# Designed miniproteins, single chains, continued (3), part 39

Each design is a single chain, and the fold is of that chain. pLDDT is the mean over its residues in the fold that is shown.

## One batch from the design tools (miniprotein)

Design m9417
Fold by ESMFold2-Fast:
Structure m9417 (fold): chain A 71 residues (1-71)
Amino acid sequence: LSPVERAILLAIYAGGGVATPSALAEVAAKAPTAEEFARAVDALIARGLVEVRDGRLVLTPAGRAEAARLL
């Protein structure tokens, strides 16, 4: 995982598996560019680690396991 992908995954994990707008904004502010942040989100969805439910990013079971490995 890229540093931005890891930061997003851990932020969602710390939030109980659901991304809040404020937690995502904090990670986006630390990303080199908005494009890099968007690319990292797309990569996590493509890897099956994160999915969109009701307009929010949510960890999959695989995403939870990966986040736990990064701690």
Scores: mean pLDDT 80

Design m9418
Fold by ESMFold2-Fast:
Structure m9418 (fold): chain A 50 residues (1-50)
Amino acid sequence: LQEEIQQALEQAKRALELADDPSATEGQKGMYLRLAEAMRQRAKELQEQL
């Protein structure tokens, strides 16, 4: 469970970094931002289970 929280937070961080990449299209940036939000929410839900 703790590993799953860490993994979700790491995935959110990576998605934000990809969204910040200047080579990414507006569509890709939107997708990465949505992924980051989903991963952040998942981490919060997992933390609430601890």
Scores: mean pLDDT 79

Design m9419
Fold by ESMFold2-Fast:
Structure m9419 (fold): chain A 70 residues (1-70)
Amino acid sequence: KLEELAKLFEERVKENPNDATAWAGLGAAYLQLEEYEKAIEYFRKALEIDPTNLVAKELLERAEKMLKEK
């Protein structure tokens, strides 16, 4: 499920690298997989494209906190 979701968003960012929603989705999928470094990278990419994406900002803060706890 999560791996399929990550692949879906990977395909979307290949087709349109300016799709902030797809980058945020990819970050969320990797956050669920506990791949915190990748999740942070993808959320930062989403926010570079759309700094008003509050979901990406919230999840980035969560991923950064999880990384510090490890």
Scores: mean pLDDT 80

Design m9420
Fold by ESMFold2-Fast:
Structure m9420 (fold): chain A 73 residues (1-73)
Amino acid sequence: MSEEEFEADVYVALGEIALAIGDYETAIKMFEKALEIDPENADAYRVLSEALEKMGKTDEAERYRKKADELEA
C-alpha cells in the first residue's frame, strides 16, 4: 500500500476501536481523518456511516453508506 493508504488504515482502526467501546464522537473524528488522507476509502465511509447512524444522524449516515457502495462497485 502507499504511505497515504497505510495512514488512512491506521485512523480507520482507531475509529473502529472507539466505535466498539461506544465512543461514537471519537470514532467519527478518526474516520474523518482517514478520509482526509484517502478520500476514496470505502471502509472509512462504511464505518463512518455506522457511527453516524448510532448517533441518530440518519440522513448523513445514508449519504456516506451510498458513497461506500459506489466505491466498492
Scores: mean pLDDT 80

Design m9421
Fold by ESMFold2-Fast:
Structure m9421 (fold): chain A 84 residues (1-84)
Amino acid sequence: SDFVDAVVTRISMALRNYVDADGRVDFAAAVPVIVAVLRSSGRFTDAQIDDIVAAVRALDTDGDGRVDYHAMMDVIRRRLDALA
């Protein structure tokens, strides 16, 4: 979907400076950015945004507050594709 590709690209660009040298992002810093992009699209309910955030949170299995960037973007894309 062109819409999903556009949203994923916007999230990716917004998070570019949050990715560290190991390809990981601080979850607490990334979540507000992801939420802002999804809300700005005007096409998702608060419940759908909360579900996407919960899926990203689930990637932090060791509680270190760090998430692999590519795994995070893959989860976001899969959730958006399911909603489109």
Scores: mean pLDDT 84

Design m9422
Fold by ESMFold2-Fast:
Structure m9422 (fold): chain A 55 residues (1-55)
Amino acid sequence: MPSFEESVRELVTSLLETHSPELVRAAVEALAKQERWSPEQRALALAITEEEIAR
């Protein structure tokens, strides 16, 4: 099983191929609410999102 970090990075990278950074951030925030991620998981997912956007 891929780790949480790897799964989020794959999702974000895939979304960035077809969506703007703003839409990708919104999608990650929506997913965090839908899946009821912990504050730590949400913070990590947003950090990964910003890392991938900066590339």
Scores: mean pLDDT 82

Design m9423
Fold by ESMFold2-Fast:
Structure m9423 (fold): chain A 107 residues (1-107)
Amino acid sequence: SAAEEGLRLGEEGRRLGEEGERSEDPLEGGRLAAIGGGLAAQGAVLAPRDDREAATAASEGGRAARRAGLKAARRARTIEEVTAGTAGALSGIGAEFLAGLKLGEPG
């Protein structure tokens, strides 16, 4: 179901975001954050209205991706690393916003 797929994507996004935050390589951390944030955003889109479990997983995934992306951007030494970290942070923010809409919360 869309609810099960949304939950799975949110949880996977959280795992990748947390892995990215643990990375000491800013390029790896930023890329993991961007992938995690993207998956969390997809999870949020797929989450049915009022499916608090799937929307909460997407919100948590977005938050993890934002933290990982910001950490990667702060440690970045090249334009490629800055781009990856920034993409991760923005993807995470987008996922949190979309999840907030499904939860009826301000984004």
Scores: mean pLDDT 89

Design m9424
Fold by ESMFold2-Fast:
Structure m9424 (fold): chain A 58 residues (1-58)
Amino acid sequence: KVEEGKKLIEEGKKMAEQGKLDEANKKAVKGYILLSDAGHEEEAVALGREVGALARAA
């Protein structure tokens, strides 16, 4: 579901900010798959980039 995918990516962003990169990546990937399967691929890509940027800053 779209809202579940967004929630997983948001949790991934918080984990990336905390330096929990493995957990952040797992949640971001699950959220990405849910959003892409729902047809929200552009949003999934944008949110995935945000998680990656936070991980690089940590």
Scores: mean pLDDT 74

Design m9425
Fold by ESMFold2-Fast:
Structure m9425 (fold): chain A 60 residues (1-60)
Amino acid sequence: HHMLRPETLKVAAYLGAVAAKIEGRDFVFEVPPGLSAEELARLAKEIEEKTGVKVTLRQA
């Protein structure tokens, strides 16, 4: 099982959302396949709650 570092994904998504907020645009973040729907929903909600930016997570 190849373990992608979830903390790295969270940090990258968080920084991207902050940049999108500063630029006045919506944030769309593509994640590698392998995350469950529950994990994707949790990550999107966490970033939206912390940044106030609407986040859309897509699997490539």
Scores: mean pLDDT 70

Design m9426
Fold by ESMFold2-Fast:
Structure m9426 (fold): chain A 92 residues (1-92)
Amino acid sequence: GNMALDGIIQAIDAAKASGAKISVEIKGDEVTIKVEGAGKAAKDAFRQAKQAAEQAGLTAELEIEGDKVTLKVGGLTPTQLTAIALHVIGAQ
């Protein structure tokens, strides 16, 4: 499987499971995922997602400010972008 996509989805699921607020923005081949109310588990999952994206040769930027998390990933395919957006917005 694509380890980068799997890592990002796992981080989204961790945030949603904790009741955190999550949003997504797509621009070109880049996704920006923003989380408010992130606990330790969600923050750790987003750190793992950043590492998985970088290991896959993607660009990844992670910003953690208190309980706020912003993960930006570039170089994604349209299918991967759609999967991420549906995971954030939809019930899966």
Scores: mean pLDDT 84

Design m9427
Fold by ESMFold2-Fast:
Structure m9427 (fold): chain A 66 residues (1-66)
Amino acid sequence: MPDTEGALATARELLEQGHPKQAAFVVDQALKSGSPKRKELLTLLSEAYEKLGDFDKAKKYRELAK
């Protein structure tokens, strides 16, 4: 699963580097492409939005990751 694994790795790196907006973009593109590991992608998206201060979106994606 190159695209999903690559998106997860890239998003985690972007979050670590302080680029949560870019991390959210990478994860969103992977989700729209129908990538597997949807729960892991949604968890990263939730974390990215929390770092952006968008707590409503963070909560939404956290619930979807269950």
Scores: mean pLDDT 79

Design m9428
Fold by ESMFold2-Fast:
Structure m9428 (fold): chain A 64 residues (1-64)
Amino acid sequence: SEVDKLIEEGKRLIEKGRELLSNAKNAKEVAHGIGLVLRGIGLIIQAYLLDPENEKARKAMGIK
């Protein structure tokens, strides 16, 4: 589904952002890593807004 795709893409962006942050050598690289994490979170929020009952999206947002 579109919701599952948004969650998968969001998780991938967060993971990529975390990897960049772990290897960041300067402020520009830190900003890039943070940007990817925020974009990934935005996709997960978008998935939740499209289907608030989706368990994967709720769990990713810390909702039971």
Scores: mean pLDDT 81

Design m9429
Fold by ESMFold2-Fast:
Parts: sequence; C-alpha cells; structure tokens
Structure m9429 (fold): chain A 64 residues (1-64)
Amino acid sequence: AANEAQIAALVARMRALQAQIDELEAQLAAETDPAKQAALRAQIRALTAEMNDLLDQIDALRRS
C-alpha cells in the first residue's frame, strides 16, 4: 500500500512508547513513595493516551 512507510513509522513510534511505558511500570512497581507513584501513574496515562492516538492513525491509514 502507498501508506505502508507511514504505518511502519507509526509502529516504530508505538514500540518506543511501549518500551517507555514498560520502564515506568517497572519503576512504579519498585516505588514506595506515594507522591512519586502518583507522578509515575500520570506519566503512564499520558503515554497510553499517545499510544491510543497512534493506533487511531494506523487504523485510518490501513482503511485508506
């Protein structure tokens, strides 16, 4: 498909975001300070929202 390169780029970004989420999840599991736990959860939610946006973009490109 003509959009194949664009999908590949978005998938690469998703892999990078998933790696960041996995690292933050590991930090959250080891964290004992409630304030730092809250900050880590907020970061994970923000990156998850970015992942959802990328998924929507990929879905739109696959349907074109």
Scores: mean pLDDT 86

Design m9430
Fold by ESMFold2-Fast:
Structure m9430 (fold): chain A 61 residues (1-61)
Amino acid sequence: SRELITRGIALILRGIGLIIDAELLLKQGKISKEEAEAMIKKGEELIKKGKELLKEADKLL
């Protein structure tokens, strides 16, 4: 499904962005280690969901 592919890619990109932002903000001292850990966990969850959508889309090809 085109919709599943689009949503899957969007979730993966959002997840990667959150992880990069968390690491950058932590390095700059703008957020706590705990806040960075929460953002990274959220990013990892988004990547996992996106990969699951892409796997589902692959089965529909």
Scores: mean pLDDT 86

Design m9432
Fold by ESMFold2-Fast:
Order: sequence, then structure tokens, then C-alpha cells
Structure m9432 (fold): chain A 63 residues (1-63)
Amino acid sequence: DAVVDAILAAFRAGEASPHGAGFPRAAAQAAKHGLTVSSDELAAAYERLGDPEEAIRALVARE
């Protein structure tokens, strides 16, 4: 899915930065697609599911 792929790419770009900003960047990308998802919600879903793509898919499916 193009939306999930865009959010996941933002997460990976954030995690690759020296400051570590995967969840905030993913949340910002989700907002650009009209989705109301917080970085805390993404972090909680990642903790529960163990995979960033699955966490993003679960929250996008909720919308």
C-alpha cells in the first residue's frame, strides 16, 4: 500500500538519523495523508507487534 510504504520510509529515514526520530517522522508523514496517528501510538503498536510495518498497517487500518 502506497500510504503504508510512505510512512514506513519516513520511519526508516528517521531511525537512520543520528538523533533517532523514526516514530515522530512516521507520525508526521501519516498527518500528510490525513491520518491522526501519534508517535506514542506508533511506539506502543511497535512494542506490541514487534515490527514497524505491522504497527503502521494496524494503525492505518483503524482509520
Scores: mean pLDDT 77

Design m9433
Fold by ESMFold2-Fast:
Structure m9433 (fold): chain A 74 residues (1-74)
Amino acid sequence: PLEDIDRIIAALEKMIEEHKDNPELVKIYEEALERIKSLREKYKNAQTDEEKAAVLKELDEVIHEFHERVLAAG
């Protein structure tokens, strides 16, 4: 879970670097990175398995939302 979130963060940082010449796409990835980093902290601070599951569900929804935004941007 934390390792998986860290892997997603690393992938987003790589996408920002690879697409640095496309400011619209960089903005989308930077917004995704900020949101996912926020969710990582929520997961780390979660005290129950139920709270952790809720954060992971929100993470999945955020990934889906930003994936669609990237596709729409071309």
Scores: mean pLDDT 83

Design m9434
Fold by ESMFold2-Fast:
Structure m9434 (fold): chain A 74 residues (1-74)
Amino acid sequence: SMEEKLKETLEKVEELIEEKAKEYNWSEEQVKGALEFARILAESMILDWGQSEETVLEIVESALNLEHKYKLES
């Protein structure tokens, strides 16, 4: 079901954010913000637009990597 797909995708998104938070030494506030953003995005993409888990993970990872890169270059 789409709900099962969303649950599986959210678990992988949370793991991705935890890995990036550890790698980039993010604050608890940054982690919370990233989780809230990613959950809203994943829910909309999967439930409303029928997007794949792979697409959601790619978009989330790209957004997190770009945010970190801009902070390092600023």
Scores: mean pLDDT 79

Design m9435
Fold by ESMFold2-Fast:
Structure m9435 (fold): chain A 88 residues (1-88)
Amino acid sequence: DRLLKAAKQTASQLSEKEIEEIKKKIEELKKKNDEKDKALLVVYLVDLALVALAQGKYEEAIKLLKEALEIDDSESLREMLEFVEKLK
C-alpha cells in the first residue's frame, strides 16, 4: 500500500516540533493568500494529512486533503482522498 507506506515514512521523519511548525506555516500562508505560495501550502497540507493518516486520524486526514484539493484540483490528490475515505 503505497499511500500508507508514504504516510508512515512522512510521520517517522517529522518530529512533534516540526509538525507544529508546519501548522504555523499553513496559517501564515493562508493569511498571505499569494499565488506563488499555493503550491507550498498544498505540500504542507498533504504532509499533515499523511501524518494524520499514519496516526489513524482518518477524518483529520480527509479534511486536510479536501483543503489541498480546493487549492490544487489534481488527480493525485483526488486519488489520495478516495483512498483515505475507503479506510474510514
Scores: mean pLDDT 82

Design m9436
Fold by ESMFold2-Fast:
Structure m9436 (fold): chain A 93 residues (1-93)
Amino acid sequence: VFDELSPEERAADLRAAAENFEKAAEAAEAGDVRKAAAYATAALILASVAGASPEALELAREGIRALDAGDLERAARLFREAAELLRAEAERL
């Protein structure tokens, strides 16, 4: 992945993933589980392709599991934590 994407492209994808996780958190807080799942899934794919840390990807997966369990407050928190970490990673590129 690193050899396939420029640092600028990786940073852009990490920021896009963070933005989608924030939208997932907002949807979860609003009780829109379907919309939250759609944003979180798109964000996880972008983060994975961009080479996000295992820690960021684990937070994202835990957020999706919380969403599936109906724990919307936990899901929103985990998605926001993943977004913050992804932005920090993008700033290092």
Scores: mean pLDDT 86

Design m9438
Fold by ESMFold2-Fast:
Structure m9438 (fold): chain A 69 residues (1-69)
Amino acid sequence: SMVEEAVAAVESGLGGGADRAVALILQLPPEERERAIARLRELLSHPDPRVAMAAGLALAQLQELGLLP
């Protein structure tokens, strides 16, 4: 699913993972977007600091776009 693809992009720890996750989340209907955002919030406490940072960057971008509740 696109939710799992967005989460996987952040979990990759690769440069651009946050941007890819945001691009995928923008295509989701509201219910699935809420699930994706909840999963990204869980990743803020991930033991890999690269993953936690990417999750934070994705959430910051979603906040700027007015997509966070």
Scores: mean pLDDT 84

Design m9439
Fold by ESMFold2-Fast:
Structure m9439 (fold): chain A 97 residues (1-97)
Amino acid sequence: MFESKEFQFEVLVSMALMALSVSKLTAEKLKDEESVKLLTEAAERIAEAAEAGDVEEVLRTLRETAEELKKVKNKELGEETAKILEKLREQLEEVAK
């Protein structure tokens, strides 16, 4: 098995991408084009940064996306998704030590 730290990073990144994907589907059903765009761009940035091994960019994107989600029209979608991303960011920071 590869190192637990590397595995946990991969799992947490996958969880973040899953959360963004589910939230995007909800935003599409709500016809919230602004949130769909935000969530799509965040997922692309996280996937690219993770492939490059850029932990700092993954953490930055999670933080910035959570802050922008707090400002979206659909408050429940934005606030709940932001909470998930903030929790995953904290867990990723712990793994990155």
Scores: mean pLDDT 84

Design m9440
Fold by ESMFold2-Fast:
Structure m9440 (fold): chain A 73 residues (1-73)
Amino acid sequence: DELKKELLRKIGEILRLIGEILDLERQLEELEKKPKTKENEEKIKELKEKLEELKKKKEELLEEMRKLDEELE
């Protein structure tokens, strides 16, 4: 069943993205607790931008999975 294989692959990709998002959110929280230096502010900005990119990729994969689920029903 090719659709089931595609679904499992996308689930794996989503789980990987969730792991990356959680790690970056943890790093962001730790940086936000540190003194407000220019270096820390730049790192916070970079982490926020990367988080938004990963969240968009996760949303795209979830939408693809929703479409696959509709095909399976």
Scores: mean pLDDT 80

Design m9441
Fold by ESMFold2-Fast:
Structure m9441 (fold): chain A 61 residues (1-61)
Amino acid sequence: SPREIAILQTVIAILKAALDFLKKQYATSTDPEKKAQYQKEIEEIEKQIKEFEEELKKLES
């Protein structure tokens, strides 16, 4: 539905903003433990974005 498409687009946009923030935190951190934590969070958000983009594709089909 158009409403579901709009919601998914909004969620994806928010997750992409969070991803950009975390990537900047990763790039500026010199602590290996913090870098490992940021990397894990980046991977989790990238996975969520991919899942929502796949759902969006199904709704647009």
Scores: mean pLDDT 87

Design m9442
Fold by ESMFold2-Fast:
Structure m9442 (fold): chain A 61 residues (1-61)
Amino acid sequence: SEIDELVKERVFLEMEKVGLVSEAIIYERRGDLESARQKMEEAREIDRRIEEIDRQIEELL
């Protein structure tokens, strides 16, 4: 179903976000604050996509 495919996409996006946050933590610990900020910006873009998927699921219910 369309809902099942959206749920799968959401899971993959959550996994991508974990990777980006992990990279940001590594950069921050190394003192590379600019790279850490860029990775967190990418993670925020993933959050926005997850919110869009959540809205689509709500509209289908």
Scores: mean pLDDT 88

Design m9443
Fold by ESMFold2-Fast:
Structure m9443 (fold): chain A 55 residues (1-55)
Amino acid sequence: SLEELKLHAVELSSKYKVSEEAAEKIQEILREGAKGMPVEEAKKKIEEILKEDDK
């Protein structure tokens, strides 16, 4: 589950070029996922970060 979330974040980051700020936000979401955030919620937050970064 957390492993899948981490892989999903890596794949999206590779596909979409992200800023340093977006990369830091994604790392924060992954840490929150490890602390108990639902995987589906974490994935949505990561996608939102990528959408906002791709201006």
Scores: mean pLDDT 70

Design m9444
Fold by ESMFold2-Fast:
Structure m9444 (fold): chain A 57 residues (1-57)
Amino acid sequence: MKTIKISKETVERKAKELGVSPEEAARILAYEQAKKLNLRLVEVKVTDEGAEAIFEE
């Protein structure tokens, strides 16, 4: 499995742009990354430092 960290600033910016919660913004960003890398998204963890997206390789 591969973990990609998304910064707090990136999550907060996306949340503001879309008018959604930080959790929803993190999920959207993780899905965008999954599409780009052609990987299956397993889990998104929201943390005080941003988010961690976990993919199946």
Scores: mean pLDDT 81

Design m9445
Fold by ESMFold2-Fast:
Structure m9445 (fold): chain A 62 residues (1-62)
Amino acid sequence: DEFRREAMINALMGIGKLSEEKAREAIRLGKEGRDEEAIALLKEGGLSEETAERFVELAKSL
């Protein structure tokens, strides 16, 4: 769902202060099942490991 994807991008930019480019990349990696890479990118953006893991699981539902 493109609308849910855009909502997650906005949340990542607001909470983690991530750039739009990094937020989109993290969601893409999560959707592709590249969990470790997505979590690492989110953690570099300032998210905790637990929060990053939850975002990756949500991305898989898109």
Scores: mean pLDDT 77

Design m9446
Fold by ESMFold2-Fast:
Structure m9446 (fold): chain A 64 residues (1-64)
Amino acid sequence: SSEEEKERLELKLLILKTMKGGTETMLERMKKSNSPKELIEANEKARELLEEEIKKLEEKIKEL
C-alpha cells in the first residue's frame, strides 16, 4: 500500500541522514588529523552523493 511504501521510504531517509551525519563527523576528524587530500576529497564526494540521494528521496516521499 501507499502508506507502507511511505513508511519504508521514511525509514530509508532516516538511515541515509544518519550515514551523512557519520560521514560529516569523519570528514571533520580527517581534516583535523591532516589526512591525505585524496582521502578527504573522496569522502566529500561521498557526502555530496548522500545529499543528492536524500533530496531525491524527500521529493519522492512528497509525491506520495
Scores: mean pLDDT 86

Design m9447
Fold by ESMFold2-Fast:
Structure m9447 (fold): chain A 60 residues (1-60)
Amino acid sequence: SEEQIARAEEEANRFIERSKKLYDEMLKKAKELGIDKTSEIAARYAADVLIAVGRVLEAL
């Protein structure tokens, strides 16, 4: 039903928003801790994967 589709879209959008926020938080924490570029790159990669998963859920 249209209501089920709308609900699924809302959940997918919330997931995408949380993934983006997590990316920003991970980057901030790495910077605050004085962690090297290797840790920063790893954090970016992990966040990109979460964002990609969110986009897949949005497409369902």
Scores: mean pLDDT 70

Design m9448
Fold by ESMFold2-Fast:
Structure m9448 (fold): chain A 86 residues (1-86)
Amino acid sequence: EADEHVEKGLEALKAGNYEEAIKHFERALEIDPENARAHYLLGLAYYKLGKRDQAAEWFKKAAEIFEKEGSTLIAELLRIQADVLA
């Protein structure tokens, strides 16, 4: 289930295993392509790896999904974060 892969990714992220975290979050998105949290956490993992352009892209995708879900403030903050990384 998508939620289980998000939790596994979070454990990997907490341990500093950023590439392992990315794999778990990618698996979550294969199951649930509109999972806003998985998009955000992919952005965070890429940011931790120093891949700023990829992080910005995932934060923008997360912002679009959070906006659709009614989380307008979170979407705005993620758009600002993505712009700072560009």
Scores: mean pLDDT 85

Design m9449
Fold by ESMFold2-Fast:
Structure m9449 (fold): chain A 78 residues (1-78)
Amino acid sequence: RRKIIEEAEEKLKNNEALSEEELREVEAALRAALEEHERRLGLSPAERAELRALMEATIRMVRERNELIKNNITLEPV
């Protein structure tokens, strides 16, 4: 798997929030991996749509997890 994804996983495991740049790199790496996978398997349009939906769900989950970590680290000033 791409090194960028591995580094992001380690940060999230250590309860460290990803920067916006790191999130963009992870998103780009996941999309690139998906495109490579689609090319190798010769998937139908329906299968490609399903796989892309799963990838978008994964990206969304990563962003939600990152926001949760940020919210737990920073408190709202009164």
Scores: mean pLDDT 71

Design m9450
Fold by ESMFold2-Fast:
Structure m9450 (fold): chain A 59 residues (1-59)
Amino acid sequence: LTPREGAVLELVLRGLSYREIGERLGISQATVSRHLRRIMAKLGARSREELVEAVLAGR
């Protein structure tokens, strides 16, 4: 992941909304959504729930 994609992923794992992530990182909600789609594609996840499960595999 790029550094920005990693920052978005960390905030998603903390349960923040796209608005909150955008505000914290100084980007729009649309940009957050685009980063999340790229992250999901790179990690093979089809949803936010699958993404969280993939990262936290072995809970």
Scores: mean pLDDT 79

Design m9451
Fold by ESMFold2-Fast:
Formats: structure tokens, sequence, C-alpha cells
Structure m9451 (fold): chain A 78 residues (1-78)
């Protein structure tokens, strides 16, 4: 359900953040994109508190994606 998708998206976003900190921008972008995809799927079935949690993960993953893409000089579509 939504909880499982949120948990997986959060784990991917944490991996993406670690890759970004390590200077592995391509890996950070790939992981952040996967986290965004799972968070978007969670949003389709999430209600109440889970909605806020899914939005939180989505915003974090988007932030990581933009920062990593900026450092690589790439354009990013959200």
Amino acid sequence: GAEALIEEARALAEEAAAALKAGDYEKAIELAKKAIELAREALKEAEGELLLRAIGVLLRAIGILYEAALKLGKKVKV
C-alpha cells in the first residue's frame, strides 16, 4: 500500500542524498528519480497523515534531483 511505497521512496531519497554528498551526481539523479516515481504512486492512494509524508519525501527527492542536475549542468524536468 501507500505506506510501503513511502518507505521505499524515503530509503531511495536517503541513498540519493548520500550519493549527492559523495559527489556521485549521476547516481544521485537516478536514485532521486526513482524516489519521485514511488512517492508519486504513493500520492495516488495516500490519505491524511500518509499524504503529508508522501509529499515530504517527494519534495526532498525533487530538491536532491535539482541540486545534482545543477552540479552536472543538466536541465531537469519535474
Scores: mean pLDDT 84

Design m9452
Fold by ESMFold2-Fast:
Structure m9452 (fold): chain A 69 residues (1-69)
Amino acid sequence: GPPLTPEERARLQAEVDRRITELNKKADEYGKKADEALAAGNHEEAQRYYVKSVAYRILAVGERVELEL
């Protein structure tokens, strides 16, 4: 289709930025839980939380890449 208008682009940018912020917040929350589990000696739980943290970070990167294409 034709290029987005500046207003349409700004609206989509704001929506993408909100999704990226939420995904990064989830990544940070799971990263903190991973650190807490590791400090408690719960290595299996720490690994599960770390994997979730990384997964949310990858999703956040994907949202940004799709907007920039």
Scores: mean pLDDT 85

Design m9453
Fold by ESMFold2-Fast:
Structure m9453 (fold): chain A 96 residues (1-96)
Amino acid sequence: NASKPSPEAMEALNRLQEAAKAGDYDAMAEALKRVVETGDETAQVFAELLVGSALVDDPEKAKEVIKKVPSAARGIRAMALATGNEEALKAVEEAE
């Protein structure tokens, strides 16, 4: 069900986008955790895909973010499958 993201979820999504552009993986993990904590499922899907796009080419950083926020694994796995990135897929399996 599509619902408009909450103001808190939108703020967390904006922080996540900034962290991804800066390559700040600690801030990215923290922002994703905030999105998850809002309970906004639509915002969570967007956040997971954004994290997946940012981390699919960096399997070691992907593992670190997954350890902090397990939901990150869904977005990274989705992007790994879409791009055929077997190394990223292995990183998800190792972090889970």
Scores: mean pLDDT 80

Design m9454
Fold by ESMFold2-Fast:
Structure m9454 (fold): chain A 59 residues (1-59)
Amino acid sequence: SGAEERAKERVELAAQMNLALLAGDYEKARELAKKLGLPDEWFDRMVASLEALKKKLAE
């Protein structure tokens, strides 16, 4: 069904976005976030939080 196909697409996009974020590929992650309908403000806050966390773990 269209609903199942859309749900599967969203899960795949979310997985790819998370992998891109973990890899530090913020450009790719932002493109994927836009496809997911996530606001730029939300994405920017998430990237900032992730970078702060990575920096803390590298200290």
Scores: mean pLDDT 81

Design m9455
Fold by ESMFold2-Fast:
Structure m9455 (fold): chain A 87 residues (1-87)
Amino acid sequence: MMTVGEAMLRMDDLAVEEKGLAVGAASMHLLSLMVELDIGSGTDDAAVALPALLEALRSSDDPGLQEALAYYEPFIEKVIEEVEKEL
């Protein structure tokens, strides 16, 4: 089982590799979004929390959340795929 914390570290690795972001920038931003959207309050399981985050971002009409979706969606989808393969 991948925890939300482990998934955030994996997101950070991908964002550093693909976007050249500073270490911790992607994980801090995504954790902030999860808190704002009340995602993961009932579970530390990335297999539950990450699809919920992705769906919340996709369902939002907020321009800032849509920009976050456009930026992070490939990384979120990649980590969800990795979590599903580990199940």
Scores: mean pLDDT 76

